# Designed miniproteins, single chains, continued (5), part 75

Each design is a single chain, and the fold is of that chain. pLDDT is the mean over its residues in the fold that is shown.

## One batch from the design tools (miniprotein)

Design m18589
Fold by ESMFold2-Fast:
Structure m18589 (fold): chain A 58 residues (1-58)
Amino acid sequence: SHMERVKEALEKMKERGLVTDEEAERFLKIASLPEEERQKALDEYMDRVTKELREKKK
């Protein structure tokens, strides 16, 4: 199922140290939201990640 693929991808990211347990839980929550809310939550998450990455490089 779609959720199984999401869980597998998150587990691989955790193994590589790309995401924390908290980030993985947050992402799973977003993936389980209704379609309309999921898109909004993903956009907000991506914007936050992009901003943090830019700040880290300074």
Scores: mean pLDDT 71

Design m18590
Fold by ESMFold2-Fast:
Structure m18590 (fold): chain A 65 residues (1-65)
Amino acid sequence: SADDRFIARAVEAYEKLQRLPRDSVDYGVEMVHLAVLKTVAERNPEVIANSSLREEAEKVLAAFR
């Protein structure tokens, strides 16, 4: 589903951030995907709750705080 693809991309972004320099342009780009995931989780928690990737998304959200 589109929601599963969105969540998978945000999980991938979090994994990439562990390897990127914090002062790089690429780091900034990947951070946008995490900020979007956090906003969706806060405003539309059902999107996360109804996803097959719920557990992965919740782990990323807890770490991104």
Scores: mean pLDDT 81

Design m18591
Fold by ESMFold2-Fast:
Structure m18591 (fold): chain A 77 residues (1-77)
Amino acid sequence: MRAEKIVEAMLNKEPLEKIKEIAKGVEALAERAYGEYEKLRKAGGSVNEEELIKELKEAIEELERNRDTAVLSPLSK
């Protein structure tokens, strides 16, 4: 699934451009997830791959369910 591929790329320290390419259609979500991931690491918190995948999946599903998103680009028509 795309969330898993995005997380894998982040864990492999891929450049943001590559992560955005993997997250085609959800580049804004990928950028946000990347920022949150970096923030968590900087705060000395334990980042778990499974947790990060969960957060991304939830965000994607929430956007798909909420058709009326004014600012965020919704996923899947």
Scores: mean pLDDT 64

Design m18592
Fold by ESMFold2-Fast:
Structure m18592 (fold): chain A 100 residues (1-100)
Amino acid sequence: MSLEEEAERLIREGEKLIAEIKAKLKEALKETDVEKKKKMLKEIEKLIDRAAEIADRAIELARESGNKELLRRAIEVGADVGVMQIAATVLKREVEKEEE
């Protein structure tokens, strides 16, 4: 019960962070000012790092709980973090190209 409750809390926190990251990535993609875009990317990278830590812990707790649905949801948060990491890397390369 306690492990499932903690896993569910972390899954919800991760889902909220993923939604925030997605919104910030959309804003960064529309930003034409290189300096602002670079600052936005730094903020996004910090949120992604936090989401990754939350996802890893949620997966651990969900696995230990034996609750397959919580494990599935925790893995989905981890997968979303992976997608956000790729998107941020692509955007960072574009900023570096604009600075040349």
Scores: mean pLDDT 86

Design m18593
Fold by ESMFold2-Fast:
Structure m18593 (fold): chain A 97 residues (1-97)
Amino acid sequence: MKVALVTAPGQLRGLDEAVAAFKEAGHEVEVVTLRPGESLKEVLDRLAEKGYDLVILADSSAAGTPEEVEKAIKEAKIPVLSFDYIARRAGLDDLGR
């Protein structure tokens, strides 16, 4: 898979392990930083056009209100997973197997 990891500026701590896990599973991973004032919908639409297979949202709170984030995820043309969800489920090892 071609995976995009979306994060806020300066919030890269702890993402190295997630990036390493996805690469170990045979995925291509690119870190995409949200710009101030950029909507999550615009980022998701752009990543879909670039041919990404999956988006992982490292910090959903940085992307807007919970309602705005949930709406953007539901309307996304590609699958979107929250890093919080992945971390809680310990499901990083299951991706790509």
Scores: mean pLDDT 67

Design m18594
Fold by ESMFold2-Fast:
Structure m18594 (fold): chain A 67 residues (1-67)
Amino acid sequence: MAEELARRLAEAYRQLSAEMGEAFARQMVAWEARELVREHGREFTEAVVRELERLDPAAAEAARAAL
């Protein structure tokens, strides 16, 4: 579950960075991280961010800034 969410966030970050620019992609990933905390709690969101760090460190940095 956390691994699948991390893959989707990494893919979204890459697509948004290419299409809308890195600043916009960072904001969207940060927003998604805040929503994950709201819906599933901090512990689960931290597990997603750990998997995201392995896939895309830049996306993980953006998500972690929201925590």
Scores: mean pLDDT 85

Design m18595
Fold by ESMFold2-Fast:
Structure m18595 (fold): chain A 74 residues (1-74)
Amino acid sequence: GALETAKRITSLPKEEREKRAEEIRENAIAAAQHLGADVEAATKAAEEVRKAIIEGDYKKAAEALRRLSEVLGA
């Protein structure tokens, strides 16, 4: 789930967290385009995920991941 994923990602070294955060952002935007979802909303949600992961806050990252999933599911 989102909490388990967030804990795993935020346990990585800072450089690896930055790379993983960017991959999540790119993948989320691509997924929104493929699904016909709101690309602007997905980009904003993905940026919140990126910031939380870089900060190492797994609780904020989990919440941001849940919000992103809701945007992509719409």
Scores: mean pLDDT 82

Design m18596
Fold by ESMFold2-Fast:
Structure m18596 (fold): chain A 74 residues (1-74)
Amino acid sequence: MTARQILDQAIDLALEAGLISQAEAEQMRSETDFDTVLLQLAQLSARAHDAGMEELADKIAEMVDEALRRRLEE
């Protein structure tokens, strides 16, 4: 699994949980700048915590950290 594939899976999780709209998810999936998507997902993790979606927030944060590690090693 590539770093970008992990970010795309995190986008899908946020969409499935209702944290983001389909349009917002499509915008994020079409973004070519890895750092922009990474930052957007980190912000979504914070938003999930604020919304009381603690399990989702933790999962997104974990995926963001894993994607960053893989990107730095690629």
Scores: mean pLDDT 84

Design m18597
Fold by ESMFold2-Fast:
Structure m18597 (fold): chain A 74 residues (1-74)
Amino acid sequence: ALSIEERNNILFEILKYALDNKDKPLEELKKEIEKMLEENGLTDELPRVFEVVEALRNDPAYLELVGELLEKEE
């Protein structure tokens, strides 16, 4: 099982990937993120991650806030 720190690091990297790839169609990006979550056994986080990804695409500053929240869960 992943530790809370490992889980948060994976989630943050996925969210960074979403921001770095904001020029991709949202549906294509969601499929890539779903695969990344499946490969890491985090499919239970899929709805939450999709909500955050949509928010990140509208405001890059939101990534910094999400990073702080993930660090506080450690």
Scores: mean pLDDT 72

Design m18598
Fold by ESMFold2-Fast:
Structure m18598 (fold): chain A 70 residues (1-70)
Amino acid sequence: AAELAAAGDYIGAARALVEAQPDDGRALTAAGKLLEMGGDYEKAIEYYRRAEELGDPAAGANKKEVEKKL
C-alpha cells in the first residue's frame, strides 16, 4: 500500500542520508524530518539532537516541535 510504502521510504531515506553524511548537522536535521514524516518521533528527536550538537541552528527548533507531539 502507498501509505505503508511511503513511511518505509522516509525511514530508509533518513538512514541512507545519515550513512552518506554522518557528521553533517544539516543532513541529520533532514534525516530527522524524514523520520518524523515516517512517524518515528523518538528517533527524529535523537537525530535533531545530534544535528544541534553539530551546529545546525534549525535542529533545536525542530526537536522542540516534535517533543510537543509525544
Scores: mean pLDDT 76

Design m18599
Fold by ESMFold2-Fast:
Parts: sequence; C-alpha cells; structure tokens
Structure m18599 (fold): chain A 76 residues (1-76)
Amino acid sequence: SAEEEQIQAVMEAMEASLSPEQRRRLQARLDEVAQQAKQNRWSPEEVADAVIAVLREVLGDTPAVELYEAALRRLV
C-alpha cells in the first residue's frame, strides 16, 4: 500500500542519516542476529524482536526506532 511504501522510505532515510561508525556498529550487531537466526532457525517474529532490541541498544530509545519497530511489525 501507499502507507507501507511511505513508511519504508522514512525508515531508509533514517538509516541513511547514521554516521559511518554507527552504520558499521549496527551492521556488525545485525550480522550477529542473522547468524543466530540461521543457527537457531528463528521465526520472522523472533528476528524482528532481536533486530528491534539491537536498534534500541545502538541508537537508543528514539522516535525513529519506534517508527522502525511499527513498520517492521507490519511487514512481519
């Protein structure tokens, strides 16, 4: 839907605003989540929970993370 496309664009714009150091740190943490998901055969919901936890850990409890969580929950 148009709403989903708009949410996705906002999420991508927020991610693009991260510093190179923040992006590298976030990528490393998300790579760890991806490895654990593969090793333990996680559901999409378990992966979403882990991704949101990493975003809060690296970026903090910000409105941007809340919007990302809402968008991700709609896609899963």
Scores: mean pLDDT 75

Design m18600
Fold by ESMFold2-Fast:
Structure m18600 (fold): chain A 61 residues (1-61)
Amino acid sequence: SEEEGLRKKAAEGDAKAQVKLATLLSIQGRYDEALELAKKAAQKDPIGKAVLKNIEARKKA
């Protein structure tokens, strides 16, 4: 599945895959997993920082 492919790439440190997987998990309401991935992406990419902030806001709402 797409999620399986994203998990493999995200585990390898691919920031784009970490962002995509974090977004997918956030849509599913899996905020703790989404935040972990978004935090990793945020260390490498400004898009990751934006996604992290968005997921944090969604979890609190």
Scores: mean pLDDT 81

Design m18601
Fold by ESMFold2-Fast:
Structure m18601 (fold): chain A 58 residues (1-58)
Amino acid sequence: GAAARAATERGARVLAEGVELAFGGPGTGTARIEGDQAIAVATSPGGVVEQVAPASNM
């Protein structure tokens, strides 16, 4: 439902912020939702880092 999706999107944003801080810096992270998973990606000079978490962990 809409509430579950909103919670997952919120978790994905937090995940993207964490990946930005660890690997890319502010504004380099993106987050998307695929099915029941949240996917965060950050880009840095060393490459691209992808982190995936189940929606149930958000």
Scores: mean pLDDT 61

Design m18602
Fold by ESMFold2-Fast:
Structure m18602 (fold): chain A 94 residues (1-94)
Amino acid sequence: VKEKLEKLGKELAKLVRDYLLSQSKNAFDKEVADALARMRLSVEKIALKQPIEEYLKDQIETAKRFSEIAKKAGNDDLAEKLQKLAEELEKLLK
């Protein structure tokens, strides 16, 4: 379970990052990237004290939200990958 969760979390982070980089010839503000990296480290420290179920629900919601954004932007491939990732995360709740 832990190993699958870690792998899926890395896949989500990579898909979101790749999407933002592909959209932003102009908009990858280094300050935003640094802020997101700091927030991620803070979340990791807090998440170790939270129930895994709540953490998974937050990750599922995030994946679904980014899937909708990708679909509206015309990136159907990324939208499908994010939707499948949300489904795999939902399996970990059961």
Scores: mean pLDDT 59

Design m18603
Fold by ESMFold2-Fast:
Structure m18603 (fold): chain A 119 residues (1-119)
Amino acid sequence: DALAEAIAELRAAGATAISIHADDGYYYVTVTVQGPDGRTVVAVGRFPSEEELTEALRRLAEALRRGLDAFVETARELGFDVVEVAGGDAAAAQAVTRAAAKKMNSTVEATMATLKKIA
């Protein structure tokens, strides 16, 4: 499964949480990265196909191997909404992830179910 391999590559590159939700003909993805300096980055994207999602995740994995700033730049280039939180506050990181996912998904219940999978 190409998508499962891309997810595994992104996790191996340093992603701490990845959540994928399919709704309304789109794939919604949330990627969380905790940096070595205590920064938390949350990238939320929406893709019209599994193939486009898979390619985006592969590009994010390659960027993350180059570092957190490269990940942020590539995520923005791929159309992700990116939120950065300074410091290692897991509660703040979870709140940021929830807010970002809610912005990209029209249903609160679907967003909450997605966040439970990455918490």
Scores: mean pLDDT 73

Design m18604
Fold by ESMFold2-Fast:
Structure m18604 (fold): chain A 71 residues (1-71)
Amino acid sequence: MEEAKELLTELAIKEGASEELAKAIAETTVEEAIALGLSPEEVLELVERNRDLPVSEVIQILLEAARRKGA
């Protein structure tokens, strides 16, 4: 869980987000994905596999995967 938040935070900072905004984005996205049905391990793997994509696309992939599992 913490590792996925740290990685997303780092990716958002790399794209020009402030540290505070990057942390907020990472926390909200990871918590939402877990609430929708992904495990912390699944979230981390999806972020790591898609780390070369824009953060907006990584977020979309996480939420789509979570919705598919939660349905």
Scores: mean pLDDT 81

Design m18605
Fold by ESMFold2-Fast:
Structure m18605 (fold): chain A 91 residues (1-91)
Amino acid sequence: MEKEKKKREEIEKDVELIMKGLDIDKDGVISDEEIREVLREGGASEEEINAVLERFRSIDKDGDGVVSKEELIAAALEEWRRREEERRELE
């Protein structure tokens, strides 16, 4: 439980950095470069940045570059849970 909570907090912090830096509303659009720069400023690795960008593209079906904070957090957390679930009971 605590491990999952900590991962959620980490994701939420990354999303907050993106939202804060880019001022994401339903009215705004987001470029890949802006996401990369905000995440790098926040200390994310290149692998994490690429994963976020790929996730963002999968969520943004209409190509307007807008995604809600809750949707981004939920998607990232769901992917993390999926990977953890695969490894949790490997015996």
Scores: mean pLDDT 63

Design m18606
Fold by ESMFold2-Fast:
Structure m18606 (fold): chain A 112 residues (1-112)
Amino acid sequence: SIGERRIEEVDREMQELLDESPPELRSVVGRARTQILRLMRDAVKKIESSKAPEIEKVLALEKLHMAARDFIEAARAAIRELSPEQFRALVDRHVAIFEATVDWLIKQLELS
């Protein structure tokens, strides 16, 4: 499915970020990867099982993919620039933003 391909792409990009991470930050990045992928898999299942028109589902999956990529790019940009404590706070904030974006996206799709 389109959703499964988007999950695979995000999983690969998150794994690349994890592999590039300093040892002291690998636990932070690894936890975020687990949370983002779990949220994304749950969202994909809800989107694909929705009664919304197919075009709305495709657009929802693309928005979900963009939100995950925005997180990855923010983390990648910050990982060498911030202290470990500042980086952890940034990651926690962006995971919360991703959760809120997923919730909003699913609610919008249910209204379609």
Scores: mean pLDDT 87

Design m18607
Fold by ESMFold2-Fast:
Structure m18607 (fold): chain A 110 residues (1-110)
Amino acid sequence: SAAELEARVRELEAHLEEIDPFDAVGELAGLLLEALDAELPDETLLRLLDRVVGVLRKLVELHPEDTAFLEELIARLRGLTLRAREQGRDDVAARLEELLAWVERRLAEA
């Protein structure tokens, strides 16, 4: 499961410039939700989250002035943060909140 999720993140990163940014965000957010719901160990989930955060940051750098895209990403990150908090995964939620704050700053500059 974790290896399959990591392979899917790698495949998305390989085609990041060619993928619609809304589709990419949807797939990455869905991947994280699947990982949260699969009850993966926190260490495994945090490792996967770090990879996804890296890919999402690259995606934002490719579309820095796309306000609609940044707003969609913010909405998805808020949902994931709430889900992580509901599961008591405070370290995961904190990492998502760090990314959320970064994206919100980027949107303010767009």
Scores: mean pLDDT 84

Design m18608
Fold by ESMFold2-Fast:
Structure m18608 (fold): chain A 86 residues (1-86)
Amino acid sequence: MEGVKESESYKKVKKELEEALKELEKTIKETPNVPEKLKKEFEEIKKEGEELLETIETEPNVPNEELVQRFKELLERAEKLKEEIK
């Protein structure tokens, strides 16, 4: 039995989250006069995403359904913030 970090499902979701955060960071850097509130929200999403990824690396027994739901919520928050900045 393998841990979550070795699963193909985890690898796919990790890449999707990393790309979403990278795109959001680029959008903030390329957009002049982004409000401080939105920059703070980005830092919160990034921190929560990094904590989630670290949890998967250090706690292989976290239920897959819970992880998928948390990733989905972070992705939705990132997309909403990206649209608000653009």
Scores: mean pLDDT 72

Design m18609
Fold by ESMFold2-Fast:
Structure m18609 (fold): chain A 79 residues (1-79)
Amino acid sequence: ELRELVEELIRLSRRYSAATLVAATELLEMIDAGAPKEELLAFVREVLVPAFEAERDRFPEEVAQRMEELIRRIEELLS
């Protein structure tokens, strides 16, 4: 479930994003490497969320809303 949310985020971001795509890809690699929840949550809050927020206005509104929902759900699963 967590991995699927990150994969969807990667799929949505690759058309519009550099920083969000890179951060989401790194998060997926951390998940596959078995990183602890605390490290995953810290990465989401310190890297992924800031990257997305910096790029938010570059996405179509529907895409931005879906990406925001995916990021929120990822953070909730790791909390």
Scores: mean pLDDT 85

Design m18610
Fold by ESMFold2-Fast:
Structure m18610 (fold): chain A 96 residues (1-96)
Amino acid sequence: SSLVQQAQAVIDRIEQTIKRIQAFLEENSSLLSPQEKADLQNEIEALRQQQADLRDAIANNSSDSEIIRLIVNAQMILIGAETTLFLLERKVERKK
């Protein structure tokens, strides 16, 4: 269904965002505070949970309302994670 395709697109976007955060952490570890590293790891864990919830909902043929709820929640977490990463990328560039 188109809704399952939308959920899969969100799962894929989450994976791309996690990879971007992981690459940023590996490249810039020495320029980040322990709290900033912890915040990014927490963002990765939250994103992984959203992927798991969406995959489970698809696999279990959950209701359209439940899949929509999970998509919206995942998108909100994605926006938060992408915003956090963007601000830290800007901060790190100013330190170089």
Scores: mean pLDDT 90

Design m18611
Fold by ESMFold2-Fast:
Structure m18611 (fold): chain A 65 residues (1-65)
Amino acid sequence: NDAAIAALERAVAESTSGGARAAAGEALKSLQDGDIEGARRGVEAALRLSTSPAARAALERALKA
């Protein structure tokens, strides 16, 4: 899903925490590999670590796409 990929790319770019950025990057990789469940877990992990409103909004868009 191109919309989910774009949202995760934005989440990585907008993340200010190294942990949140790494989790969002893992979610993006899982989604590119076709692992939808792994991508979802990565987004949920990134949301737990992220304090940036812009990054959180992008992660929520990815989860809904």
Scores: mean pLDDT 80

Design m18612
Fold by ESMFold2-Fast:
Structure m18612 (fold): chain A 99 residues (1-99)
Amino acid sequence: SYDDLIAQIRALADKLIEKIKTSTAEERLKLFEEYIKEVVKLASDYGLPDVTEFKIRMVLEYARKVIEENKDDIEKQIEAVRDAEDQIVRLVRETAEEE
């Protein structure tokens, strides 16, 4: 169900944030790239429409840019992760409402 997808996306974001708090600047970007791959795989595995998956990829790419531009500001990097999480959850919920 999309509720299960949302729960997994939130769990992945929580796990990422905990890792970010204890990681070097170089590791944080790599951790976020792994998060992108995991979220995209989940979206595909749950059968989200191509347009929704594309929008999710755009949200994640914007967050990646924020993380890269703020490599020394861990609080802004955590904010970018939470903003991406909230936008992705909204996109998943909107897709569920259209069915």
Scores: mean pLDDT 87

Design m18613
Fold by ESMFold2-Fast:
Structure m18613 (fold): chain A 103 residues (1-103)
Amino acid sequence: GADRVTAVEPTEIEVGGKKVPALKLTLANGSEIYIATVELDGVKVTVAVTRNADGSTTAVAVGEDGTIAVVRREEALPVSEAAELALEALREARKQGKKALFL
C-alpha cells in the first residue's frame, strides 16, 4: 500500500537544542516519518514528524499518560521545529486536562 515502509534508518534530530536519537522511515508513497523519544516535564513522550508526499507536515506527540497532540501545517517544516510544535501542543493539552489537542 501507499503507507508501506520501504526503508528504516537510524538518524538524529534536534529537539530543544539537543541532538536526540531518532528513526527515519521512508514510505512507498514518498512520505518520511521521523520518530524519537524525549522527556517533557519529566514525562516520556514519543514524537513523530511526517513529511507528507503532498509537501505538508504532520507532527504528533504521545505522552506515557496517553495524552496526544497533533499539529498539521500545509508547508514543509524543519523536523526539529515540527517536533517542538507538537511537544508544546502536548504540554498545553496536559495543562488544560485534555486527552487530545489538534492544531
Scores: mean pLDDT 85

Design m18614
Fold by ESMFold2-Fast:
Structure m18614 (fold): chain A 87 residues (1-87)
Amino acid sequence: DEKTIEQIERLIRQARRALREGNLEEAERYILEAIKLLESTGDLEVEILAGMAQLAIAVGKVVGDLEWGLEQAIKLIERAVEELKKK
């Protein structure tokens, strides 16, 4: 699981760089890969946070603020990583 955490943290760093550069499509791609890895953990709390991250992206698209949605998704993924590190 340590390798999974490391991979998610790398993806989130790449997503944050893409957001800083205004590359929302690239940021979304990295975030969706991180969510997929979180969903593979089988941990209920982590799965809930991953689902909330997906919802944040969907809400951002619906309200026309994808950047906000992606930023909220990253925060939720970071919380999920903290939960995984406690185990």
Scores: mean pLDDT 87

Design m18615
Fold by ESMFold2-Fast:
Structure m18615 (fold): chain A 64 residues (1-64)
Amino acid sequence: MVRTVHIDAQGNLEEAIEKARKAAEEAFARGETLDVIVTSTDPEIREAVLKAAQEAVEELRRKA
């Protein structure tokens, strides 16, 4: 199953990254594929949050 998580990243990058990491951990624990949708007016913030989610998923897969 695919889990889709929507993260609103308006101004608070650290909070958005934390939500992305938690979503990755929850999806991994359930054996689900994670799909993350990030909303931000700043494309650099959006890319940073997406990259953090991808890195979290890769890290969890490497530990397994």
Scores: mean pLDDT 77

Design m18616
Fold by ESMFold2-Fast:
Structure m18616 (fold): chain A 104 residues (1-104)
Amino acid sequence: SRKDLLIEEARNALELTEDTIKRVREGKLSEFQLLLELIVLTGTAVVIKSIAEKLGDEETVKLAEEVIELNQEAGRYILEGDYDKFIETLEKMKEKYEEIIKKI
């Protein structure tokens, strides 16, 4: 079902976000690599929003939009070199994906 697809995509997004946080904390990623990771995370949030819109799930659409805004904020922190705020922003994205999973 479309609900099962939404749950799968949200779980995949959560796992990708957790993996990105771990790799950022390890300090092994260049600025370019961080930007590439953020592009992938942004794309995942856009897919979740699209599925939620087709389901008429307005609450999940709103949560996905909040994640997209957090992705834009995270991009600014990469450019500023503020990796602590970048990680904090990823942790907020993680929380939003956990909320999506719990509500479906």
Scores: mean pLDDT 86

Design m18617
Fold by ESMFold2-Fast:
Structure m18617 (fold): chain A 76 residues (1-76)
Amino acid sequence: SMEVLAASSPEEELRKQIEELKEEALRAAKEGRLQEAVTLQVAIGILAAEARMAGFEEVAEYAEKAIREVEKAIEE
């Protein structure tokens, strides 16, 4: 197993990646960059699947909520 001595756990790293993609997607949606926002939403979906496969249910739920928030921003 790979150990990370000075960084966040794999679960925390995955959550950080989802948070970063969510913020980028929301910014893209607000700026009218809808194609970019959709692309970032798809990336969040991939990370949600990875979280579920790893057993990180709370991170997966966070990603699903992020997807819904981005979808709502795109539809405005």
Scores: mean pLDDT 81

Design m18618
Fold by ESMFold2-Fast:
Structure m18618 (fold): chain A 83 residues (1-83)
Amino acid sequence: SKEEEEAFKKALELLNEARQAIIDGDVETAKKLIDEAKKLSEVLTGERKAIVEQQIKRLEEMLKDPEGYRADVAAREAALRAL
């Protein structure tokens, strides 16, 4: 449906923005974006729902240790800058 297609596109955009927020250390914004994507996932079915739910799960795992995730990203960036 048009509603499902729009919801799928918006959910993916929100989840991509949430991933960037986690990298930037903005955990509060990341949580809000994930919650918005969860609301949109309620109208999804089948493969589209599975894709969105899988990405939500991955981002929620990152949020369990946001400092550890940011430290890993920072270490990779520092290594690249040292080259």
Scores: mean pLDDT 81

Design m18619
Fold by ESMFold2-Fast:
Structure m18619 (fold): chain A 86 residues (1-86)
Amino acid sequence: MKKYHYVVLDGSLEEIGSGEADSIEDAAKKGAQLAKEKTGKDYALLFVNGKLVGRVDVEGNITPLDEKDVTQEELLTVPSIIITEV
């Protein structure tokens, strides 16, 4: 069975939490909930296996986002969730 590791970074790229999940969707939701708890932001940028996928909210809703549509301000202020298949 595939396992996924997630790491949550704040806008300063400091790790604020991590964990494991059984799916990308579960990892994204858990990461977004942790990001909101620690930073107060209601969404996070989602990266899977080194690729930007989109924005994810605390309910696990993923909105697709292309790298060209991300601003430097958003990258420096919004939490990031980094998901890796283990």
Scores: mean pLDDT 82

Design m18620
Fold by ESMFold2-Fast:
Structure m18620 (fold): chain A 66 residues (1-66)
Amino acid sequence: SDEDIQRAINELGKIFLEVEPKLSPAQQAELQRELGRLLGQLRRGELTPEEAVEKFREFAERLLSE
C-alpha cells in the first residue's frame, strides 16, 4: 500500500541520517547511491517495503564494520 511505501521511505531516511555522520566521504557516497537505487526499485514495485528496509540496513551495517 502507499502507506507501507511511505513508512519504508521514512525508515530508510532514519537509517541514512543515523549512519551517514559515522562514515568517510567515500562511504557516504556509497550509502547515498544505495539509498537512491533502493528507492527507485521500491517505487517501481521491484522490491517490497520490507525488502528495501532490510537491504539498506544490511548495507549500512557492512559500511559501519569497515
Scores: mean pLDDT 88

Design m18621
Fold by ESMFold2-Fast:
Structure m18621 (fold): chain A 87 residues (1-87)
Amino acid sequence: MEELARRTVAEVRRLVAEAVRRREAGDLLGAAELLREAARVAREGAEELRRLAPESEDPELARRIADAFERGARELEALAEELEAEA
């Protein structure tokens, strides 16, 4: 459980950092694509955390982290849409 959450956060951070670099270089569409990939990773992490929650040591914490990943995914998707509109 904790390892899944940790891996999800690390991958999302990596993709967001690359998206920031792309945006700074003027590659708005490339940045948007990476943000959408980060959102997908976050949603997949959230879904897996919810599936594993009943078997975790702290099911409530697992569901709370999953909810945070879902919110993060929506924010990343909104940012991607803004970048696509500006490109």
Scores: mean pLDDT 87

Design m18622
Fold by ESMFold2-Fast:
Structure m18622 (fold): chain A 73 residues (1-73)
Amino acid sequence: SPEEEAIRRLFARYDRDGDGTITREEIKAWLTEELGKEPSDEIIDAFFKQFNPDGKKDTITLEDLREGLRRPA
């Protein structure tokens, strides 16, 4: 579906090394480009928590991104 394709394209944009997971470092790199400056750990933590709310994972999967995008911000 167009929604699934958009989610996969967004995942690929975050997943810079193509390993099938999004790391904290990849989020930091993406946010640095979007914000034009290196984000604080607090900003990275808030972003990561949106897609990993229980904090039990070190990475964000495609499914985590899909579900996180369906949650209210």
Scores: mean pLDDT 71

Design m18623
Fold by ESMFold2-Fast:
Structure m18623 (fold): chain A 56 residues (1-56)
Amino acid sequence: LDRLSAEELALARELVARAPADLDREQRADYVGKAMTARGFPVDRATALELVDRFE
């Protein structure tokens, strides 16, 4: 997570909070990763999983 900007971390936190409650960890990471990439902040799956773990 040390390589992400403050804006990327704020967006990731918001997206983790918005993810549907019935998604498992891997599905939530996929949701966050795709949404961040669509907004111009591409993250790999490992980073997306770390964001989910940090902000859940």
Scores: mean pLDDT 80

